# Designed miniproteins, single chains, continued (3): the designs that were tried, part 40

Each design is a single chain, and the fold is of that chain. pLDDT is the mean over its residues in the fold that is shown.

## One batch from the design tools (miniprotein)

Design m9457
Fold by ESMFold2-Fast:
Structure m9457 (fold): chain A 64 residues (1-64)
Amino acid sequence: GTARELALRLLEAAGLSREEAERLLEEAQKMIDQGKGREAHQLLLEAGLSPELADRVLTAIVLA
């Protein structure tokens, strides 16, 4: 939905390619589905996102 597209655009704005953004989003979604929200947040930080941007991406994943 629109929330997923927003998350992808935020990741691309942070310097990731569309393919890299989709792979990272899929991995973060799997972690969230397993109840590993802290690990998903850490994954986004390790990819180079600010804490604020990581929070926005996680919110978009939860809303998708």
Scores: mean pLDDT 81

Design m9458
Fold by ESMFold2-Fast:
Structure m9458 (fold): chain A 67 residues (1-67)
Amino acid sequence: SNKELFLQTGDIYEKKGEEAEKQGNYKLASQYYRKAANMYRAGGDLDKSEIAEQKAEEAEKKAEAAE
């Protein structure tokens, strides 16, 4: 199903966002979390989409605070 592919792709982007955060690259983490949120929404998982959006906003704030 197309929905399963979107959800799996969302999981991949979320993992990439977490890896970017661990490296201190908050701008890249925010971009990956936004991509994850879009994929989760396309897959119909609105709860995961909202959580990924929140992670993107948090990473963006950390990026601005870091320079």
Scores: mean pLDDT 89

Design m9459
Fold by ESMFold2-Fast:
Structure m9459 (fold): chain A 104 residues (1-104)
Amino acid sequence: SPLDSLVRAVRHYLAQRTPEAVENALRLVTGALIELKKRGAPLDEIRKLVDAFREVAREHLSPEVAEAVEKTLDRIYELIENGASVEEIRKAADEGIAEVRKLL
């Protein structure tokens, strides 16, 4: 499925454990979540994608880096749930990526 392909791509990036690869993974996830929001996908479908990427982060990153990634994903989900703009979601992702990069 498109979701399985996305999860596989994110998994390959996170396994590299470099700042650039982790940033690329988070930008791919953010883009996918924004597209689901634009298509009016149910919140449960969006949450399922967020939870899948939280799991991938736990599998491949140190606990402190995984926690920072999960916090970023949870913040993006909260913004989508509350009807935030694409601009606000992208800003939150950029802030989260900056915090994650400090731990790498």
Scores: mean pLDDT 85

Design m9460
Fold by ESMFold2-Fast:
Structure m9460 (fold): chain A 67 residues (1-67)
Amino acid sequence: HMPSDAEILLAIGEMYLGLGNWLEKQGRVEEAKAAYEKAIQVFRRALELDPGNEDARRLLEEAEKKL
């Protein structure tokens, strides 16, 4: 099984979301916001490639709630 472009973007977005969560716990608020903004951009791109991807939609909503 070769990951689709949407699956690769989903993984990248999850990495940024995880980084944002970690930075937030460290009190690094501006860096956390930047990581969440990057996660949002990547998840939006994943949804452009696969509009039916429920994981991308849920993770996008989660990232948006962090801002």
Scores: mean pLDDT 85

Design m9462
Fold by ESMFold2-Fast:
Structure m9462 (fold): chain A 84 residues (1-84)
Amino acid sequence: EPLRRAAEAFEKAAQAALSGDRETAKNYAIEGIGHATAAPDPEAARRVRELMAKALELIDSGADPETVAKVFREAAEVARQAAE
C-alpha cells in the first residue's frame, strides 16, 4: 500500500538522520514522497510534501539530528494515519 510504504520510508529517513547520515535520509525522503504521491489521497500527499520540504531545509541549515528526525517521524505518522 503506497501510504504504508511512504510511512516506512520516512521512518527509515528518521533513523538515518539520527545517525547523521544526511544523504541516506534524503534518499529515503525522496522514496517516501514517491510512494505518497502514488496514493489516491491528495491531502495526505500535500501534507507529506510540506513536511519533507521542512525536513530538507533543516538538513541543509545544519539543524540537530533530533529536530530533523522529529519532522520525518511526523511525516511517517501522517502517512500511517492516512493509510487507515
Scores: mean pLDDT 82

Design m9463
Fold by ESMFold2-Fast:
Structure m9463 (fold): chain A 57 residues (1-57)
Amino acid sequence: KPLFASPEALELVRKAVEALASGNYDEAIEYARQALKVDPDNPLARGLLAEAERRKA
């Protein structure tokens, strides 16, 4: 789709995924929040934030 998320938001999403896979939930939350600051409507970033918060709790 021509309306993809910015490259910066996609890179932050990838870092959040890697942090989640490594069990670094605080890092995953941080990267997901940064991605949402770049692209507030990014559904992947929103989902990653919710998942990281759930796993940390």
Scores: mean pLDDT 78

Design m9464
Fold by ESMFold2-Fast:
Structure m9464 (fold): chain A 67 residues (1-67)
Amino acid sequence: LSKEQREELLRLIGEILRLIGEIEDIRYKLENEELSEEERKELEERKKKLEEERKELLKKIEEIEKE
């Protein structure tokens, strides 16, 4: 891998770690807090969106590694 590809990989890994942290915060709330049905739905929808973003970043890492 080129230097630019390695730096981009490190940046993407950092973004993934941030998303994992946000997903874990939501998971903790869903498991440990008394939430209304609407609050649970909003948190689950946000978690799903963050998991989609994580998948997109993982795909970008895979594309860089294949180059």
Scores: mean pLDDT 81

Design m9465
Fold by ESMFold2-Fast:
Structure m9465 (fold): chain A 58 residues (1-58)
Amino acid sequence: SMAELKALEQRLLEEVIKVGEQITKLIKEGKYDEAEKLSAEFVKRVQEERKRLEELLG
């Protein structure tokens, strides 16, 4: 439904902001390898969520 789609969009936007803040903190702390790993894991999760969304939309 459209309501479910909007809820998924809102959740994704909140996750993007939160992960971005965590990556920025890691970079400021000099933890570049950890920042890169977190970024890669998040990209993979977003790609998996895109596939699920495509299945829900038909």
Scores: mean pLDDT 81

Design m9466
Fold by ESMFold2-Fast:
Structure m9466 (fold): chain A 57 residues (1-57)
Amino acid sequence: SIIEELLEKAREYRKKADELRKKYPNDKKAQLEAQILEGVAALLEGVASLLEKIESK
């Protein structure tokens, strides 16, 4: 389903962000990239949550 696809993509982005934060904690560009990935993941999770609420009857 589209909900599962959105959540899977969000998990991939969060995992990538976590790896960047752990491997390059003092790299400002890597930390910014991690923030962008976390922001995109949060948007995908938000959309998935709204779709679940619409379909949850």
Scores: mean pLDDT 85

Design m9467
Fold by ESMFold2-Fast:
Structure m9467 (fold): chain A 88 residues (1-88)
Amino acid sequence: ARARELLEEARRALEEAARHARLAKEAAEAGDLEKAKEHLEKAREAAARAQRAAGELVALGDEESVAEVEAAAAEVEPVLLEAAEAYR
């Protein structure tokens, strides 16, 4: 039960991170650096929440859920990187 709750929490956080990263990139490309910064900060905060949930899953020994979160994080990491590079 706890592992499932953490997995769902991590998934929601990664979806939030991806959404804000996309919005940050769009804002940066449009020249709205203030908006880009706000979305990039929210994306990083969401990614940090996903990492905390993954850490708790590791502590519980749920290797399957950890693998699912790591796979989802690998899909989100390039989007976060693109957003950060567009903002720079």
Scores: mean pLDDT 84

Design m9468
Fold by ESMFold2-Fast:
Structure m9468 (fold): chain A 79 residues (1-79)
Amino acid sequence: MAELVELMRRRVEELRKEAERVYKLTGNEEVKKLLEEAIRALERAVEALAAGDVAAARAHAEEADRLAKEAAKLLQEAL
């Protein structure tokens, strides 16, 4: 479980870098906002995993994936 928590923490850092990069390239605040919400959901998933609540962690991870997909779709529509 600690191994999965570490992987999710690295994913949070990657998404933060992605949000900053997307904003610098596009200036699209809506895409940045969605990526920031996805980061927040992943942070909640990490906290749930650390507490041993695998079900809550999965729900938060699914929310993060949904938000990231919405950001990607919006970015494609803006281009």
Scores: mean pLDDT 76

Design m9469
Fold by ESMFold2-Fast:
Structure m9469 (fold): chain A 92 residues (1-92)
Amino acid sequence: SASLEALAAQAQAEAARNGGRLTVRLEGDTLRLEVEGLSAVSITAWALYLIGLELDGAKVRIVISGSRLRIEVGGLTDAQMEEILRHVRSLL
C-alpha cells in the first residue's frame, strides 16, 4: 500500500541519517529488510529483537553476514508490516 511504501521510505532515510543503511522491500505478504553498516553490538541487538519476535502464522528468517543483517517475514498483513517497520526504526 502507499502508506507502507511511505513508512519504508521514512525508515530508509532515517537509517542513512544515523550512518547506516536500510533497504526495505515489500513483496505481497512478505517483508524483506536488509541492514548494513551496523556494529557487532547493534547486529546482536537486532538479532535478539527478531529472535524474540513471534508472529502467529508468519515465518521469520534472519541471516547475518559480517556487518549485514537480512530479514524475511512472510504471511503478513499490512498492519503487521507497519508494526515491524515502526519497531525496527527504534533500532536504527
Scores: mean pLDDT 75

Design m9470
Fold by ESMFold2-Fast:
Structure m9470 (fold): chain A 97 residues (1-97)
Amino acid sequence: MEKKKEEIIKETERIVIEAESLAGMTMMLAESVRLADPSLEERTRELIERAAEVVKRAKEALELAKKDPEKGLKLAKEALKEAEELLKEAMELAKEV
């Protein structure tokens, strides 16, 4: 049972890294879209702001996992799901250019 806490924290860290990676891809894609079509600046700014918030919540989830591993893991999974949806939105926006 002592090993289980360490395993959950490692899994949470892995999920957080994935969420941060997807958020980073969203930010890069949004900036690329803005450079291609400046009229989409407001929509790309919103995507970048939302991606930054996902990164913040992912980091908070990892800190929470150190105190409450099950809660931290749940929040990290929620942040990953949001990161995946944001990347999908950025990819759909890229089709408009």
Scores: mean pLDDT 86

Design m9471
Fold by ESMFold2-Fast:
Structure m9471 (fold): chain A 78 residues (1-78)
Amino acid sequence: SHLEEGKRLYEEGRLEEAARAYDLAIRENPDDAEAWRNLGKVLADLGNLDLAAAYYQKALALDPDDEEARANLAKVRA
């Protein structure tokens, strides 16, 4: 899946390709909290902290129990 592809690309440090894969995952399933959270992580690594925060908030709106999104949102706000 595009979500799994994005995770693999992210682990390889291929950040722009990971972002594209996660964007495709979100277009296919816009309610996938994990895809929004993972796109936020890529954006944070690219230095776009404001957009990363917005996407972590979107992930938490879809899944309030997403501990990783909550922790990462706190980090980009520090």
Scores: mean pLDDT 88

Design m9473
Fold by ESMFold2-Fast:
Structure m9473 (fold): chain A 68 residues (1-68)
Amino acid sequence: AGEEFEKGLEAYEKKDYESAVEYAKKAIELGKDNPDLQRRALMLLSKALRKLKKYEEAEEYEKKALEL
């Protein structure tokens, strides 16, 4: 969970937004019992989706992060 989140951050910094999305999704799935990690991973996912111009999907995940 944490390792996938770290890899997602690294991908985002390298402007590999597709890989950032994949790692963030995996971090969310593996971190089900950790609300703080889920929130951070959902925010990373939202940011990466915005870079890919998937604004509607980004907003959905951002809203989900705020509900945690």
Scores: mean pLDDT 83

Design m9474
Fold by ESMFold2-Fast:
Structure m9474 (fold): chain A 86 residues (1-86)
Amino acid sequence: DELLKKAEEAEAAGNYYEAGQAYIELGKKYEEQGDLDKAIDAYEKAAEAFRKAAAQNPEDKRPLELALEAEINAGILRLEKAVRKV
């Protein structure tokens, strides 16, 4: 909850890089707890935040790389969830 609040506050302030990092930590926490739905949501929010950070600083490639990593992590968990839903 504290990580979620931190991410939401950073996002509201326009600090998208910080928001993305907080969502990654939240995703890892939910993944360790086995909550795939919350982990997927957190990683997807991280990717969106990093894409917004990239738009603010187009010359910095790091946010786009982090967004892609977050999308890959969310995709892997979506596949795991789909297999388990059978």
Scores: mean pLDDT 84

Design m9475
Fold by ESMFold2-Fast:
Structure m9475 (fold): chain A 81 residues (1-81)
Amino acid sequence: MEEAQELVKKAEEYEKEGKYDIAASWYNRAADIYLQEGDYEKAAEFYEKAADLYRKSGDEVNAALAQMKAAIARKEAERKK
């Protein structure tokens, strides 16, 4: 799905600009799309990325939520294997 990949590209652009909170929100949206598509490995990866960037921006609440979503997606990826 091109849509999720385009959101990742936008997140990468904002991350390079040091706009970590904005970048984190785009990674989180991309991860939500991968999760809906059943791509649990990519969903986990981008939720982990969003959590890291939320922490860098000082947003501990959204960082914790993204980390929890990443853990759930990782568990689903393991069950599928």
Scores: mean pLDDT 84

Design m9476
Fold by ESMFold2-Fast:
Structure m9476 (fold): chain A 64 residues (1-64)
Amino acid sequence: MSPEQLRQWEEAHRLYDEGERHRRQGDYETASRLYEEAARRASPFPGWQQSLRRRSEQARRLAE
C-alpha cells in the first residue's frame, strides 16, 4: 500500500487498540469515540471502516 495508506492503517490500529482497552475497563463512551476516530483513519479500507463504525455504535449504546 502507499505510505499514506500505511500511516492511516497504523493510526487506525493504534486507536482501535486504545478503544479496546477502554472497553475492557467499562468506559464505553471513550471506547465509542476511539472506534469512530479509528474508522475515520481507516477510510482506504472500507470493510474495516464499516466494522469500526459498527463497534463504535455498539459501544455508544452500552454507554447510554
Scores: mean pLDDT 84

Design m9477
Fold by ESMFold2-Fast:
Structure m9477 (fold): chain A 68 residues (1-68)
Amino acid sequence: QSALAWNNLGVAYENLNRLDEAVKAYEEALRIDPSFELAKNNLGLLLKKNKGDPRFAEAEKVYLRSLF
């Protein structure tokens, strides 16, 4: 599946307030395309809103890696 499809899945999960699934979908988009700006922005914003949540510690590392 394309990075865009995974990003769209992440947005859908966020709208359902299923944040764990949303994070995993954005991570998968960035695994497929690490430069995919839309997924980087969506994941970054989600992580900022949920700063300090231990469920998302590994996702924060994935996000930071995508910036380089």
Scores: mean pLDDT 81

Design m9478
Fold by ESMFold2-Fast:
Structure m9478 (fold): chain A 78 residues (1-78)
Amino acid sequence: LDKEAGEAVRRLLAIAGKDPDALYTADEIGEAIGKALDVSPEEAKAAVKEALAAAGLDPNGLYTADEIGHALKEAGEK
């Protein structure tokens, strides 16, 4: 369940030069996604925070790539 979403976030972190197995804030994940996909980092940060909030998670917490991937997929399905 959502394993592919977690793997996708881990791959984006690695492309951005970050440790895919570390804990990150929504801002750090959003910046990495923005850099890896060549999209606005501010828009990517906002999207990650919105997905976390939609999943009932604290947008200012620390999360694994798998947790962020799950939240993004769940938000996209709703």
Scores: mean pLDDT 77

Design m9479
Fold by ESMFold2-Fast:
Structure m9479 (fold): chain A 80 residues (1-80)
Amino acid sequence: MSEEQRRVLLEAEALAGLYRMASWAYRKAGDEELAKLYEEAAERLEELARRIRAGELTDPEEARRRIEEIKRELKEKVAK
């Protein structure tokens, strides 16, 4: 794994953790819809991180693009 791939992997894992924490916080606040949206985004980032770690996704730029797509889609679904 290249240094650049490692950085993108850490970014994906860190963001997944952040979204899992957000999901927990929203569920505690009684907002099941927002909790579910953040949980789904975290799961997508965890799968992305798994693919990077397994060598199934080797292009760091493609991986970053996918992270940004997940972030954008979550933002669009949360904004109502």
Scores: mean pLDDT 86

Design m9480
Fold by ESMFold2-Fast:
Structure m9480 (fold): chain A 82 residues (1-82)
Amino acid sequence: MELKEKAEKLREEAKKLKEEAAKLSKEYAELSEKAEEAKKESEEKAKELEKKADEKAEEFLKLLEKAKELEEEAKKLEEELK
């Protein structure tokens, strides 16, 4: 298999992971806003929303790290094509 094809596949996978991370990041922001609003009504409800937000944050950070690894691998392969 050509190195160019491998680099393209890695970049496509990284792009897909970044898109998923962006979606989760948006959900995190929305949950964080709801948690702040909920603090006015109930600390228990706010804590539940904060926990859900933290879970989303953990997921998108993991996806971003994986995407970064794939982009670094693709870059190394592309540099070998010089």
Scores: mean pLDDT 81

Design m9481
Fold by ESMFold2-Fast:
Structure m9481 (fold): chain A 60 residues (1-60)
Amino acid sequence: SHMERKREAAREALELAKQGRYKEAAKILKDSGLSKEEAYQLLRELGATDEEALNVLKAM
């Protein structure tokens, strides 16, 4: 489903964010069609810290 694809993108982005690779994480989310709001919500649901999620959003 479209939502499952977005969820998988958020999982990959979170692994990159944990490594400080925020621009690469942001690119995966943008290429998968996530808004900043969707990206923040999904990253936080998957266990991202507020700092990790916001750093990814700044790169979007």
Scores: mean pLDDT 86

Design m9482
Fold by ESMFold2-Fast:
Structure m9482 (fold): chain A 64 residues (1-64)
Amino acid sequence: SAEAQQADELALEAVRLGQQGRMREAAELLRQAAELYRKAGDFETADFYERAAEGAERMAELGL
């Protein structure tokens, strides 16, 4: 679906931001990807990226 494809692109960009240490921005894109996967009916992948976003937010809180 279009939603799943857009979610894949956002998830890839989040990985790039994470590699640059931009964890708060990465978390934002991971949450957007999770919401799009949920709209596409892929609840397992949505839950995965939601937890990944929480991890990125924790790293941002630690200044990472």
Scores: mean pLDDT 87

Design m9483
Fold by ESMFold2-Fast:
Structure m9483 (fold): chain A 103 residues (1-103)
Amino acid sequence: HMEEEQKLLEEYKKKLDELFIKALEHVIRGPEFVGVAELVRFAMDGLVEDALKKLTNPELQKELKEHYEKLKARFDEVLATLEQDPERARELAKSLIEEIKKK
């Protein structure tokens, strides 16, 4: 059962990464798409909640939470950068997309 939960964790982490990339792509399109990016983040919150209900192993639950907290921190950094320098925010978003795709 541990192997099945590990596989489920990896599937949820991959889905979160894919949604995060989608949110960043909306930020790259322009400040007017930030609302759409935030809607993707709410979808990610729901995905994590569903995953935590299916994962019974507390170590795997912790790994999922830590993965999502890192994605949220990076998203908040991109949004904060967007308020100061939209071009820098786009370059940051592009860099994060490339980093995630290398995994």
Scores: mean pLDDT 83

Design m9484
Fold by ESMFold2-Fast:
Structure m9484 (fold): chain A 70 residues (1-70)
Amino acid sequence: LTPEEVELLAQGVVALAKAGRYDDAARMAEILGEKTGLPELAQRLADAIRAGKPVEEVTRLANELVEAAK
């Protein structure tokens, strides 16, 4: 994955979470973790989504994953 692809996929995770599609968002986050080699950061993002954390926290974690994947 390029940094641009990681950013686009991370935006997709946030969009799914905003839409209330928590299972899809969490699964997408886990797949993104596998593809970037950042499974621990991706798991934190997925766990936050499944726990129903605020969109602001989900967005912050998604941005942390994007930054770490650069």
Scores: mean pLDDT 85

Design m9485
Fold by ESMFold2-Fast:
Structure m9485 (fold): chain A 100 residues (1-100)
Amino acid sequence: GSNLRKAVDLLKKGDIDGASKYVGKLDSNVISKALDDVGKNPTYNQDIIKKAYKYAKKGDKDKASKYLSKLSKDDMSVVLSQIAWILGDYDTLLKAQSIS
C-alpha cells in the first residue's frame, strides 16, 4: 500500500503519531497544499495546522509531521482526506472519511 494508505490504516487504529510519520514521507508540496486547504476552515485546530503548513512549505517534513501528531483523530482524518483528494486516490479518500 501507499504511504497515504498506511497513514489512514494507522489513524483508524488511533495511532496519530504513526499516521503523521507516514504523511511525512509524502511530497512536501502535497502536504502543504492539503494543510492550506484545511486551514481555511476555522472548525479545525488552526494553530497546529498553520505550524505544520509553515514547516511543510519549507520542505521540513519532519517538523511538519511532529505538529500533525498533535492533531485530534478527527482533524487528522480531514487532513488525510484532503491529501487523498489532491492525489486522486479516491479509494483512500473513502477510507479516511470513514474514520470520523
Scores: mean pLDDT 89

Design m9486
Fold by ESMFold2-Fast:
Structure m9486 (fold): chain A 84 residues (1-84)
Amino acid sequence: LDARIEAIIEETARRLRELGASEEQIEAAVELLRALYDMLVAGVPSDELGLTMARLASRLAGFDDEQRDVLSQAMEEIRALVEA
């Protein structure tokens, strides 16, 4: 895993803890971000990526809007890094 991606994941976990996310929710978010990175690096088509991410996002049941915003920002940062 790229060191820049690890930094994004660590920062996201820190922000989620500050927002009161449980350790289980943080673990699920980290798994989602790692899976997103792996799929983007592998060149998975956008439609297939979307379906896979929707399935993984079901594990994030119970996230509030603020926690979801943090996760959404992290996903965009990972996309930007892979696309650069």
Scores: mean pLDDT 78

Design m9487
Fold by ESMFold2-Fast:
Structure m9487 (fold): chain A 73 residues (1-73)
Amino acid sequence: AEKYYEEGVKLFEEGKYEEAEKYYKKAIELDPKFAKAYYNLGVVLDKLGRTEEAEKYKEKAIELDPNFEEAKE
């Protein structure tokens, strides 16, 4: 899970949002409780204009780890 998450972060930093999405989704497939992957997937989806999907993934991240509520600021 961590390996795919790290690759997703790298792709996000390079502006490759669609590729970052694929890697974050892979991280979630391997670890369905990986709150950071859910949150960053939401951020990527916002960058892609998929705001409703983004909100759902960010909500899931907060459900798994409430500290992500503060990360929205």
Scores: mean pLDDT 78

Design m9488
Fold by ESMFold2-Fast:
Structure m9488 (fold): chain A 95 residues (1-95)
Amino acid sequence: MSELKNLIAAQFGAADKLIELAEKSTPLERKAYLAVAYELLAEALELSGGDEALYKKYKELSDKYRSEALKGSEKEAKDYIEKARKLAEEVIKQA
């Protein structure tokens, strides 16, 4: 379906944008952005019926980066995760 393909492409685009921003960010903000990016990549693979092993790997990476961010500062990590999700939603909305 063209709509499903557009949604999948938008999720990959949002993940790529978050990874780019993570490279320019502080260690805590970087981990928060990577947690959301890998969550989006896992969701895109699930929607596409893609590689189950890669899906599990992305889920594990998302959980790892989220856990590491929360260990550094729970409040700041939650704020950065929310910011990353809002940025992803804006990218997806514009696609």
Scores: mean pLDDT 83

Design m9489
Fold by ESMFold2-Fast:
Structure m9489 (fold): chain A 72 residues (1-72)
Amino acid sequence: SPFEEMEKLMEEIEADAKELEAKGDIHKAILLESLLGLMRMQQWILKKTKASEEEQQKVLEKLKKEYEEIKA
């Protein structure tokens, strides 16, 4: 489901943020932590509004794109 994929993506981003922080790349770590905060908020909104699976998927795809942009 899109929620399960979103949860896995959040775990990946959290791991990447911790690794960047350990390497001293604080700027990228902050950007990823900010993205995680936005993802948690979006997940909460989608659940509370009973968003359709299509709406969930669109949000997930947008978040994946933002993650790739930060990694670039």
Scores: mean pLDDT 87

Design m9490
Fold by ESMFold2-Fast:
Structure m9490 (fold): chain A 98 residues (1-98)
Amino acid sequence: SAADDLVAFLQSLGLSEAEARAIADRIAADNPDSVSGLLQILRQSWEEHRERLEALGLSGRERLVFLLHEGVGFSQATIGRYLGISPATVSRILRRIR
């Protein structure tokens, strides 16, 4: 399924299977007809920014926050909801990547 492909992509960023599944399920629930499109945008954004994000030594979670914000255009509140973290934590991660 598109959700399983999203889980595999999130694991490739450095997330555990359990965390990737939980995040993918929340994204799919909120975007049931758009998961494949979102995954395509995430893959493209990762390909574009991979060298920079790897050079910064970012965790899988921090990589995902960047891709959801800069690639997809999700708000800090939406990203926080999908990752199960506060919008303030999302803001701190994005500020560190600048």
Scores: mean pLDDT 88

Design m9491
Fold by ESMFold2-Fast:
Structure m9491 (fold): chain A 87 residues (1-87)
Amino acid sequence: SEPVSKEEALARLEEERRELEELMEKAGVPEEVKEELERLLEEARRAIEAGDFERAMRLLLEAGRLLAEALGASEEDLAAFEETLAK
């Protein structure tokens, strides 16, 4: 496996943002949670632009955790989200 390029990482983040936006709309996620998710995704984008993929990954994991908690996910579901984002 080759390391993901900055260009590829940004393209993937944009795709995942669209999927999350659709999920949040369907799930009725509270506005304050949506705002926090958008903040984390924007910080992840800046981290990718700076070449800090470790920081970007941590921010994306935090965003996934926040979304899962808002959807009523269990600790087991949170672990599944972390595993999915690590691939």
Scores: mean pLDDT 72

Design m9492
Fold by ESMFold2-Fast:
Structure m9492 (fold): chain A 59 residues (1-59)
Amino acid sequence: GSAVRKELLKLIGEILRIIGEIFDLELEYKKNPSEEIKEEIEKLEKKLEELMKQLRELK
């Protein structure tokens, strides 16, 4: 049975959204490479790492 884990669902949702954003920016970077897009991707990757850490700490 699925336990209602509000925090887990929120984290998974945020992780999926960030992965989607990184994908969109990677596609944009292929079309129009820019330092701004690269920096935005790096910022999102760092945020993703933090969320993945939080997910691991939830048990």
Scores: mean pLDDT 80

